# Designed miniproteins, single chains, continued (4): the designs that were tried, part 36

Each design is a single chain, and the fold is of that chain. pLDDT is the mean over its residues in the fold that is shown.

## One batch from the design tools (miniprotein)

Design m13225
Fold by ESMFold2-Fast:
Structure m13225 (fold): chain A 100 residues (1-100)
Amino acid sequence: KPSEVEFDLEVTIALLEILAAISRIAAKRHPEDAEEYQKVADLLRQAVEAANAGDIETLEKIRKELEKIANDPNASPDVKRLAKRGAELVKKAIELLKEL
């Protein structure tokens, strides 16, 4: 059987892909905040690639950028929520990769 850690990592990567897709859809539906939503979507797509590669250093950089967006007083509440959820998933991926 694959380890529970390996399964949890696959699930975490799938959730990052879903959140990236949600952020891209939001960018198309909310032209006023499209640049911010697209930035979150692009960071989440980069996180998927880094997690698949086992690149913890790149994931830590992406996590910090997402946390910065989540704490930006000028970002919309929904952009902040997506960035915060993304940062939490990236943190989970880092923890799981360190356990492999």
Scores: mean pLDDT 90

Design m13226
Fold by ESMFold2-Fast:
Structure m13226 (fold): chain A 81 residues (1-81)
Amino acid sequence: SELRSLVLRYTGLLIRAVGLITDSRDEEIREELEELIKEFQKKYKPILKKVEKTKSSKDIKELQQIIDEFQKELDELEKKI
């Protein structure tokens, strides 16, 4: 399902971020990655719960936008490493 694909994509981004924290020897970069994870967990969880209840295209698009933004910010941080 579309929702399953989005959940798997979000989970993959979390795994990637944790991997970057583990591999990084730069404390500032580790702190930025940890803060990024916390920020996107706060955004993701309420919208995911809403999508589970409504199953609306609007809410699914909002969830996609959050995941796309997380990926973009993670890609930008990874390039600085």
Scores: mean pLDDT 87

Design m13227
Fold by ESMFold2-Fast:
Structure m13227 (fold): chain A 98 residues (1-98)
Amino acid sequence: MEVRVTAQTFGDKTYVTVRGPREVAEAAARGAAKGLEEAGGEPEVTVQGDIALVVGTGSNEKGAELAARGAAKGIEEAGGTVTSFRVGGNLAEVVAEV
């Protein structure tokens, strides 16, 4: 089953959306939150079924990249396989299979 993570930074905030099976989505969201903390941000995580939302406040310009890297690690730890990782400017995307 596909897992998709999209991270985007606007100013001092980074918005992360995770879509996939609940257990993997939760792992990806926790990973993204750790990445946002590394970017100097304060993450808030909300998980509802197959969707997880993470909002980091105070993250620097690497917020999206570091959130995506964290999400990828979380997915791999949950038994998923990352099939695509893309970073460009203020946007990052991870695609994985479970």
Scores: mean pLDDT 84

Design m13228
Fold by ESMFold2-Fast:
Structure m13228 (fold): chain A 58 residues (1-58)
Amino acid sequence: GAGDAAKAAAVGGLSGDVELGAERARKYMTEEAARRAAEAGAQGNGVDALRWAEEGEL
């Protein structure tokens, strides 16, 4: 589901697949949450990326 896709996108950011993580987050989350997750992923902060991904699903 969307939760699994968002978490996979956030983890992708940590592994160096920041672009892929951001694109997948945008596909399965709200624009705002996806943007915040992409920003956190680009900074290498997977904890914040996961937090924004989870908020986007609420």
Scores: mean pLDDT 58

Design m13229
Fold by ESMFold2-Fast:
Structure m13229 (fold): chain A 62 residues (1-62)
Amino acid sequence: MSVREQLLRIYTEAAEKLSDDEIFELHGELERWREENPDATPEQLLEQVRKIYDEKLKEHEK
């Protein structure tokens, strides 16, 4: 599966499981990380998105 396909899958799951506010926070945290890591690879970006998503999902379900 490509990085693009994995990202789309994560965003689809987020849309189903997270609130709009949590999705907004996830996007904000990711953009901040990207600004701090401008030379990051697509694979590193995917790992960061997964990490943020898992953290938001865990907080949402508590």
Scores: mean pLDDT 77

Design m13230
Fold by ESMFold2-Fast:
Structure m13230 (fold): chain A 63 residues (1-63)
Amino acid sequence: SLSKKSIELGREVLELAARGLAAQARKDGDDALAAEIERLLDAGKAPEAVGLAMDRFLEELLA
């Protein structure tokens, strides 16, 4: 099992990553993606926010 400190650190890292990805989406002109990432973060769904952003960026990279 993971320690409480490791779980807390993991959540903080995911929240920072999601915020960075939302900022990058806005710079790239994808305001809809940025807003959805921010909505998931506000709902406490940081892993889902990062997953959404990574899926969209992978789609773009593979196109």
Scores: mean pLDDT 82

Design m13231
Fold by ESMFold2-Fast:
Structure m13231 (fold): chain A 74 residues (1-74)
Amino acid sequence: SKRQQRIESFRRMRDLFRRLGNDRLAELYDRAIDILEDPSISQSQQEAEIKKIEKEIVDLIQQENPDQTVVLLD
């Protein structure tokens, strides 16, 4: 499913940033995974919370890696 593909993508990004020593970005992806894997949260609530986390990720990546932001998020 698209949801499972998104979870797997977030897991790869979490593991990547953890290996790079960027624990802050790894933690944000881990939070996104937890939200998507929580069956008690509605789809609309999951999307709202993920959107907030994605904004935090974008802001952090843009601050630390401005030249890589488009490549990492596209």
Scores: mean pLDDT 77

Design m13232
Fold by ESMFold2-Fast:
Structure m13232 (fold): chain A 116 residues (1-116)
Amino acid sequence: PTVQQIRDAALTLLTSKNEEEREKAKKFLLENKSPLAFYIFSEVVVEEGDKMAPGNEEYVAEVLAELAEYVAKEVGSKGLIQLMLDGAALTDRLLSGRPVPEKAREIFRKAAKLIK
């Protein structure tokens, strides 16, 4: 998949109030797991977290956790993935020091807790 396809699916998962649209976006992301998908999804959570539809928080965190777990297996480092999720400030620094919304930090913390 392209970066834009991953971003579109991530945005749909964050902002859609439609169950069917969210399920399609979730399925697309989970069928296309990669380090790139994890990175782009994390970036969208940072950039658009304030636009998250109420009630989507657990759904978004679960998908992010599954992507993170996949990357941890591929890279062989749960520590690196935990650093990325807990290090919202590091992600913010890497994305030109943009402030990380509290909603994004909440999602990252929730996802980190779900990683097995």
Scores: mean pLDDT 76

Design m13233
Fold by ESMFold2-Fast:
Structure m13233 (fold): chain A 102 residues (1-102)
Amino acid sequence: MPPSPEERELAEIMLRLLKIGDRNQDGVYTKTDAKNMAEAITGRTLSDEEFEALMAESDKDKDGVLDEEEMRTFLLRLAREHPEQVRALLAGADPSTLDPAP
């Protein structure tokens, strides 16, 4: 199924954040970078099995690293499975902004 426009937008924003963190600006990402992003989104440490499951859709590794398109596919999966967590991370939301008004 093609990703929704919202899922695509969230993935593109996450990719831009990764590019800001990519000091070499070479457009290649390690699987460690992908795992760190997934752990930031989920708020917990992922097991190797959980990470492999997330990577299964994006595991087209021909070069030993993730290129921009493979990373975008991975981020699309995160946006689809954890949209609220992605939004919170991207908004830089203070936990206090998630509390209902009195």
Scores: mean pLDDT 65

Design m13234
Fold by ESMFold2-Fast:
Structure m13234 (fold): chain A 68 residues (1-68)
Amino acid sequence: MEEKIKEVLKKVLEEANSIDEAAKILSENLNVEQAEELTKKIVDLMEEKGIVGTPSFEELKEIFKELL
């Protein structure tokens, strides 16, 4: 995973208080290719953990911590 994606994930974990705020930080700091790479990593971890449907913000933060 690109270093830039990891930097932005750290920013999300420090600054975001909701899924909407997390999405805004990601969209403002990642290009399309980086966002696609991150989305694939999130989906893979959700599948491995058995998370079905939309994750909660707490579940999303745990996924981001594991990706770091």
Scores: mean pLDDT 81

Design m13235
Fold by ESMFold2-Fast:
Structure m13235 (fold): chain A 103 residues (1-103)
Amino acid sequence: MEEVRRLLEETERWALEQMGRIVELAKQGDYEGLLKLTEETLEWLNERAREILKRADELKVPPREQVLILMRLMATGAEIIVITRSALKNPEYAEEQLKRTQR
């Protein structure tokens, strides 16, 4: 379980870094690059989620705990989409939203 928790936290940290890059692209007016980064980030998050769940299965993590892991990964994906929408509408607001998520 501890190894799976570490992988989950590392994945969440990585996603937060990508959300910061999304906000930076919005500030630069690179909306095409922003959308491409969002799609790539979600695709990589899905692949990491599959790897984390495969590792949890190998370590015989109980199904209940695996559901909680999946819920956290889904929440991370939702946050990426929300920050992307906010960044397209108002990059400054998106930056403040991201700072609150880091607390």
Scores: mean pLDDT 85

Design m13236
Fold by ESMFold2-Fast:
Structure m13236 (fold): chain A 84 residues (1-84)
Amino acid sequence: MVDEKLLDAEVLIALAEIGVAILKWYASRHEVSPEVKELIDKAEEKVDEARRALAQGRYDEAVTLANEAIKLLKEAQKLIEKEK
């Protein structure tokens, strides 16, 4: 069976990747501030770091990085709502 920590990390990374994709799609269709773009870019960097940590067997680090990416995506969403 798959390690439960590996599954948890994979799920969180997948959710963060989906969030990055959705916000990038939104930003490509709507005018967003440079601050929103920076948050999306930082979230994507954290997702990439989480994937590398996962590949190295650092599951706890991968979970932490994925959660940091999710926080950045939530901040980007808040700014988008404020800029409407």
Scores: mean pLDDT 84

Design m13237
Fold by ESMFold2-Fast:
Structure m13237 (fold): chain A 64 residues (1-64)
Amino acid sequence: MISPEEAVRRAVAVLARLYPRLRGTEAFVDLVVRYLRKHEPALAGLSDEELRALVRRAEAEVLG
C-alpha cells in the first residue's frame, strides 16, 4: 500500500517526535530499524544495511 521509502519516513517522523534527543545519532538509526523490523513485515526483504541507508536518507529529508 505504501512504498518502503514512505514507511521509513513515517517511522522516522513519529520516532523523532517521541525521542527528540536521539536525533542525529546512530542510536536513533538503530531504534528506527528495530521499530520497522517489528512493525513493518513488508520490509523484511531489505538487509539491515539497506534499511539503515533508507533511515539516514529519511532523517535528512524529514528532520533537515
Scores: mean pLDDT 80

Design m13238
Fold by ESMFold2-Fast:
Structure m13238 (fold): chain A 76 residues (1-76)
Amino acid sequence: MQYKISIYDQDGNLISEQIMSQAQVNSFIDQQQAQADQFIQSTRIDPFTGQTIQTITATFSINGQQQTYIYQIQPI
């Protein structure tokens, strides 16, 4: 199965989108969780498709500043 990963900044601006395999998604999540100061996962079902959508809020300390990214992961 393939997944679309959409990455947003703290203001909701889209930074990037990438299509990944399940293995690539798992590796990405593991790497981000290992580097993040705070990592919050949330899951919902899309009522129109029945597919699981995962949202991750990750906060990092970069150069003494806190940066927050939002990852939205959905099957395609």
Scores: mean pLDDT 82

Design m13239
Fold by ESMFold2-Fast:
Structure m13239 (fold): chain A 75 residues (1-75)
Amino acid sequence: YSGDDISTTISSINDNYDTIYSNITDTMNNMSSNIDNTSSYDSYMSDVHSIMSTMIPIINTSSSYSTMYINIMNG
């Protein structure tokens, strides 16, 4: 533990979480409007998978919902 390590980790979590949350929210709203569009669903899943891959080391420790989602994505 160090102050710098904690500060960096919190900053990374906040930045990544806000980015992921915003993108997921936008994608969910788009998906709600286009639920019958399979291409839209595939694009959504691809985007979420890409974002989750970059955040895996952080969210596996910090977020139970993210862990559940990763488990779903990985099988």
Scores: mean pLDDT 57

Design m13240
Fold by ESMFold2-Fast:
Structure m13240 (fold): chain A 85 residues (1-85)
Amino acid sequence: SREKLLEEITKKSIEAIKEVAENPEELKEGLEYALENREELEALDPVMLEIFLRTAESLELPEEEREKKFEELARELAEKVLAAS
């Protein structure tokens, strides 16, 4: 079922976003690495690169807005992954 697959991918995307967000030092190092190796990472795993970049961007927002952006990001990534499948 597409609905079940979308739900599973969305759940995994939220978990990945939260894991990145809960480790700001690791996120900073990851962001530096991602920006330095952007083209290679985009070719290897564009979804993971997007998770890193957009999670980092969302941390600059107020806490109320961050939670909403995390949910929106997870849904967008889930739809993108499902479309690529």
Scores: mean pLDDT 72

Design m13241
Fold by ESMFold2-Fast:
Structure m13241 (fold): chain A 81 residues (1-81)
Amino acid sequence: TEDEVIEKHLDEALEALKKKGIITDEEVEEIRKSKEKSKEAIKLYLGLKSREVLEEYIAKNKLPAEEVERLEADFARRLAS
């Protein structure tokens, strides 16, 4: 199942990270050669996607600083797991 997840999501993750300037074309090839790096790239991509959703939510709802701080702390805890 882990290999199936990598195959399904790796291309999406690498293209998104490259488009954002986080990784280079050379790094894309290195990541493809390593299962460990591929897993980390997918995890990073999902974390960034979740971050974008969080930032959109904060902006749309014009949340006060105290609530933003609580959401940031919650996001950090989830990402660290």
Scores: mean pLDDT 73

Design m13242
Fold by ESMFold2-Fast:
Structure m13242 (fold): chain A 100 residues (1-100)
Amino acid sequence: TESERVEIFTTPSGYVAVVAVVERGGRSFAAVLVSDSNTPEAIEKLIELARELARFELEAYENNYSIEEITERMAKFAREARKYGLVTIFGGDASSVPVL
């Protein structure tokens, strides 16, 4: 069984939190991107990046990626997301990341 969902939260201060969750084979992985940009264009790109990150976390778990591989990929995601106002990034299994 495989499923994917995305939730978007905005604050009065203009912060946007994009949460992507990927579930497969009884495992759930989440990616949370918090941005200070709330434009539709930035939100669309952050959704894309959050989904990619959540999928990558699941892939890393299934294939036992090294810490070095994970770190390099996370750095790449962070660099890309900073173009769209990224302030904070979280990732991991659903128990390590608050998922609403």
Scores: mean pLDDT 78

Design m13243
Fold by ESMFold2-Fast:
Structure m13243 (fold): chain A 69 residues (1-69)
Amino acid sequence: SLEQQLVQLETLKLFFQIARDSSKWLIETRPDMPQEIKEQLRRDVRLLDEKIAELDKQIAALKRQIAAQ
């Protein structure tokens, strides 16, 4: 159902938010981390932000579709 798809997308978004926030926390709290690793984590954060933004678009579209039923 559309409602089941919504729950799935919202759950995936939550997991990506947790992963992003964890990576940000590591960058901020580990000054001893090699620069190459920090740069990889920053790239991962950017990719996760892009995935979250795409999920937000899909969630908004799906919510609109449910409301139009």
Scores: mean pLDDT 89

Design m13244
Fold by ESMFold2-Fast:
Structure m13244 (fold): chain A 86 residues (1-86)
Amino acid sequence: MSMLEELKKKAEEIAKEAEKEGKEIAERLSDVSPVEGMKAGGQYAVKKLEEAKKELKEVEEYVTELINRAEGDYVRAISLAAEAEA
């Protein structure tokens, strides 16, 4: 297995952990506001991936793609939650 494949796997693991932790943050804040919870969780997940991008420079483009996906998914989730609360 190449070093790049191992680094990509680490990036994917970090992305999965960030998503899981983001969901836990959203659940904790759901008693206050689902929208605020999703914002906090999404922000946390993106920050974790930005940190991974700095550490995994050799697969930076791949990590950037993961960040873009996470941002898009959270923006859509927040929009849907806001519409449901309106």
Scores: mean pLDDT 76

Design m13245
Fold by ESMFold2-Fast:
Structure m13245 (fold): chain A 76 residues (1-76)
Amino acid sequence: SNIEKLKELQKFYDDKAATGRKELAEVQKRADETIKENPDDPELRKQLRRQVALAEADVAVYEIASIVTKLAIEKE
C-alpha cells in the first residue's frame, strides 16, 4: 500500500528529526562551553555558531520532510 510506505517514510523523518534535536542540544552545549573557555577568540565563536546553525538546518529539513509526508498521507 502506498499509504503504508508514506507512513514508514514519515516515521523515518520523525526519528531523524528527534535524533537531530538531541544532537543539536549537544552541539549547542559544547559550543557554549567552548566559547566561554575562549572569550577572546572571535573566529572560534563564528565557527561554532556556524556548526550550531548547520545542526539547526539539518533538524529543520527533516521536520519539513515529515510535514510534507504527513500532508501526502492526508491527501490519499
Scores: mean pLDDT 88

Design m13246
Fold by ESMFold2-Fast:
Structure m13246 (fold): chain A 70 residues (1-70)
Amino acid sequence: SSLLDEALRLIAAEDLAVVPLILEVLRQDPRLAPFLAGFIKEASPEFVARLREELARHPEAAPLLAELDR
């Protein structure tokens, strides 16, 4: 979807504005959590840490956080 494409672009740009887009993608299809985690893991450790902190504030991000812990 266009929303997923936008989220992936923001992850590549290491832009925390991606958080609401990730949450909406996961609400529409939580099965995308492993796919999103793969892209996030390729980012800098600093961006991953900040993104994890923000996502941890949102219960809907739980499937993605579980994938990031693997």
Scores: mean pLDDT 86

Design m13247
Fold by ESMFold2-Fast:
Structure m13247 (fold): chain A 78 residues (1-78)
Amino acid sequence: SSMSPLTEEMVEYLVKLLKSPEISDEEAEKILQLLDTFRENLLPLLKERAGEELRKFLESQLPKYPEITKRLLEAFEK
């Protein structure tokens, strides 16, 4: 798959957010929306660069956003 400069910028932004000591509810919703919209492009790159942080983030969002988070976790494990 070809990686655009915009995809790389999004990945870097998301990696920084996932590695931040605290993520706000608004930031969490934005991360989930970006991952849902660009799942095929973003998930493989985030899994490689921040896999542990991404998994922990998704697990933490399961109670609040069960449907979207479950789909993202299933895609993450592939």
Scores: mean pLDDT 79

Design m13248
Fold by ESMFold2-Fast:
Structure m13248 (fold): chain A 111 residues (1-111)
Amino acid sequence: LLDQARALFAQGEQAYRAGDYKKAVALYQQAIDLLSQLPESAEVQLELGRAYFYLGLAYDELGETKKAIEYLEKSIAHFDKAAETGDESTSQEAVILRGVSGTLKNRLKKK
């Protein structure tokens, strides 16, 4: 499941970079669905945080501001869990990515 979720996430990133935001949304949602079936761990929380972050970015690109904010809030929650329970590298990455998600969420709320 984790390797399958990571493969879907990577495909979603490729679609996002190509400007195919609808395809990216579908692929990120599939990755989230698989990750949500796994036992809770800092690694799974970090991957969920990343998937929700990119889902938020894709919805922002599609003009779906309310959905973008909602998914960025989910991203923050998952990164906070990863930072609390992860090893040094996982916690450091989660803190950095949490900050990025928070900054984008605040910018979208002002528009």
Scores: mean pLDDT 83

Design m13249
Fold by ESMFold2-Fast:
Structure m13249 (fold): chain A 96 residues (1-96)
Amino acid sequence: MTEEELLERAYEAGKLIAEKYPGDEEKKKEAILSLVHAARLSRGLDDELQRRVLRALAEGAGLPEEVVRELERYLEENSDEEITEEWRKKAEELEA
């Protein structure tokens, strides 16, 4: 899969998150973070590509720029294994 294809899929996934959680910004944020962490674990994404995937998901979900920046900061600060494992479980639930 090319980076362009991955980003396109991320944007479409963001749109589906918006449809699943209309008007619930908190659940949209959780779903986006879960998918980014799942992509990190399964695909070995570098930090730059992780940020681009996060942004594509958030843009697809229609989140404002301020919230996108908050999510990018959260991703940078939450690199420990315990947090990553928690989000992986949430991502598996979302894909089920």
Scores: mean pLDDT 72

Design m13250
Fold by ESMFold2-Fast:
Structure m13250 (fold): chain A 94 residues (1-94)
Amino acid sequence: SPEKAREYLKKAEEAYKNGDFDKAIEYYQKSLEIFEKELGKDSPEVAYVYLKLGDLYKKMGNEEKARSYYEKAIEIYRKLGDEPFAKFVEEKLK
């Protein structure tokens, strides 16, 4: 259910704030799987989780994975016509 995905998203954000990056990744991935199944791969919710995974990997110093996740978020935001938000994420690649 989308509610369950939102619960995992909150747990991921809490783990991230506490520096529990492995737990944050686990919860973001669980949230992502549910949002993709329930709302579709090009949903705003899926784009948001990709953005958060990008931020997380950047914080961990993994620039390659951060870039990959940011690019996935940008692609979805552009498909949704959210060019201002796509451009916001694009600035993180610089």
Scores: mean pLDDT 89

Design m13251
Fold by ESMFold2-Fast:
Structure m13251 (fold): chain A 73 residues (1-73)
Amino acid sequence: DLEKRMIELVKRAIEALRKKGDEKSAQALENSLELGKKLGLEYLKNAARLAGQALNAAGDKELGKEAFEVAES
């Protein structure tokens, strides 16, 4: 289930960003995730790409890579 994998990955990204104190990026991803749940797979892919960008900026290269890979699925 691709949508479930994307949702769970974005949730993991939100948690990781909050642990680093990046509440602004976490809130932006929550908004993007809710939009994706409402509007469908392409918007969930956008949320996963945003997660990858935010995670890379925060130094979490491994989770960032996973986010980009899921977005390309």
Scores: mean pLDDT 83

Design m13252
Fold by ESMFold2-Fast:
Structure m13252 (fold): chain A 85 residues (1-85)
Amino acid sequence: EPSPNELELSRELNRLIQRAYERGDHELLDLLIQAYRLFLEAIETGDKSKYDEAIKILDEMKKKYPEISDDLDRIKDLGDQTMKE
């Protein structure tokens, strides 16, 4: 069963995805979906390279969308905790 950190990670990512969709921000939506898929692959396989790719996308989003930088930092922290499990 998914851990509490994994469930919270999914919740936070889905919240940002919904916001991007509602705003019609296709670039942000694509980046969020790409990061989400990479996080899921990393968690399922234990592949740190997929995790590193997800973090690069988060860093790219922080440069373009500084208004969500706190949300992205929280997602990174949750991802780090999930990968340690």
Scores: mean pLDDT 83

Design m13253
Fold by ESMFold2-Fast:
Parts: C-alpha cells; structure tokens; sequence
Structure m13253 (fold): chain A 95 residues (1-95)
C-alpha cells in the first residue's frame, strides 16, 4: 500500500512516523495539485539528507505515485526529517 511504502521511505530518511501521520501524509501527497520543482540533489543540500537515501526513497515511491508526486513525497519527508533533527539539537543543547 502507499502507507506502507511511505513508512519504509520515512525509515530510509531516519523518520519514525505514526500510522496517523503516514495516513495524513498519503492524503497530502495524493491531493497535491502541484509537484516539487526541486531535484534530489537540491533536496539533499537544503535538508542535509544524504542523496543516496533520497534516491532510495524516491525509487520506492515512484512506481506507486509517478515521478512528480514521488518527488513531492520525498520533499515532504526530507523537510520532516530536517525539522526533527533541529528539534533534537535544541533539546540536546538544553541538557
């Protein structure tokens, strides 16, 4: 299913998302009227995620979503991974 593929893609990017978060993400991706204009290389630079991980996640999602929506899904996952990493750094700084 798309939710299972998104869970695996999230795991590849170092994210653990709840079932509710994955279902919400699936709806967001499927309802997206526009796709990302950013390449995997640009996403890697912007969100400090390895390009190899982004490519693996993209290849997992592309057969289910098509190229544009798969790139959008990878962007949304990379952004969430980046936000989580920043929050963890803030919490570590307060210890």
Amino acid sequence: SLVEALREAARILGLELSEEELERLAREVLSAKETTTLSLEELSRRYAVPISALREAFELLEPLLGRGRALTAVELLAERAYERAIQELKEAALK
Scores: mean pLDDT 81

Design m13254
Fold by ESMFold2-Fast:
Structure m13254 (fold): chain A 77 residues (1-77)
Amino acid sequence: LSPVTQAAGLADLEEAIAEARRLLAVAEGEAKRHAQQAIDYYEKAKEAVLAGDLATATEYARKGREYIAKAKELLAQ
């Protein structure tokens, strides 16, 4: 990975983690669990970016987004 590409990927993941933490602060029950799962997957995606494993990073980031969508869906009830 180029340093520029890696830095951009990390910045996007940090913003995604910040959004998930904002949801975690207001969420309860199942929505809170989904927000926490999203944070866990985004952290794994960051580790994969740092290791140069873009395929794994992309998969973990995708799972993080799925859990954020589930948390938002539950909060909209």
Scores: mean pLDDT 80

Design m13255
Fold by ESMFold2-Fast:
Structure m13255 (fold): chain A 85 residues (1-85)
Amino acid sequence: SMEEAKKELEEAARKAVEALRKGDKEEYNKYSKKLMEAAKKILSEEEFEEFAKKLGEIDEKYVKKNKGEEAAKALEELAKEILKK
């Protein structure tokens, strides 16, 4: 259901954020994948493309540069935006 997918997204985002703050790249990759799958269940194709682009920008600007706290904050904001839908 939509409510189950939103709960999955919230939990995956929370775990991904925790992993980013700990510098745990394996956990981040695991929960980032779960986050993408949950978002795909909630969003239209167009909205999902926009989400994937924003997540890619977070990866490029923060995750790849080892800016875990900035990445975590950006991901929290992105997840909140989806949960408003």
Scores: mean pLDDT 85

Design m13256
Fold by ESMFold2-Fast:
Structure m13256 (fold): chain A 85 residues (1-85)
Amino acid sequence: VDQLEQQLGEAYRQLLLDLWWNASDDTIVETAQRLFDLLLQLIRATGDPDLADLGIRLAESFSRSSNPKLKELGLRALKRLEEIR
């Protein structure tokens, strides 16, 4: 659990850096996908509702992205998070 939390924090930081520095779409999608995979694993392991809420907010943010790959990722993540509820 602690290792997943650390990996999630690192993935989130990397995503912010990728977005801030206008990294390639592929890099941003890879980082965002890793973030959601880690977040879903942590939510399943802990059952923490605050993490689920955070995941939903992040997924909604990505679903509003002008990047079509990030938008698709966000919509897919929302469906997975709704299933965990």
Scores: mean pLDDT 75

Design m13257
Fold by ESMFold2-Fast:
Structure m13257 (fold): chain A 98 residues (1-98)
Amino acid sequence: DNLYISFRSEEELIEAVTKGLSEELQKEFREIVKELGLYEVTALITKNRAAIGKAVGVSTGTVTTFFAGSKELPKETRERIMEAIIHLLKTGKLPPPR
């Protein structure tokens, strides 16, 4: 799935993907985006969508829905996807399945 993730600013990306998540995850993701920049963060996430889905135990389509900002995803599922993304952005690797 060659879906281009297009955001015009760091704040647009942060708001879209962290809305309704815990303040702790929102803060950590914001700090990483400010450190790495919009382009690097979106490139790493886009390249690794299928692998993120596998690590979390969800479909690649569910990861795509997460970036669309869909409120249809359960909060717990969205938080697990965000935790996997944060781990990827910090370490360059996905977390082991848990």
Scores: mean pLDDT 75

Design m13258
Fold by ESMFold2-Fast:
Structure m13258 (fold): chain A 88 residues (1-88)
Amino acid sequence: ALSREELEAAIDAFEASLAGLEEEVAALVKRYGSLDDATRATYLQGLDVGLQQLDKLEAQAAGYPDLQARIAALRARLEALRARLEAQ
């Protein structure tokens, strides 16, 4: 099992990666108005993998309510990004 310190590091890394992805998608939409079907499908597939990774982190964070809250916030952000991409 991961230590609390290892879990925090994994969650921090996930947050950084998600923030970068949110920025990249926003920049592409601003520049091109919408994403093409292939690019959108690639991002949606990546978000599905991300949700599976969050499920695993959530299971490991069962004893840490503060880390569970952070994971829930990340899940909400991923779902919001998915909804934005599906609306394209």
Scores: mean pLDDT 87

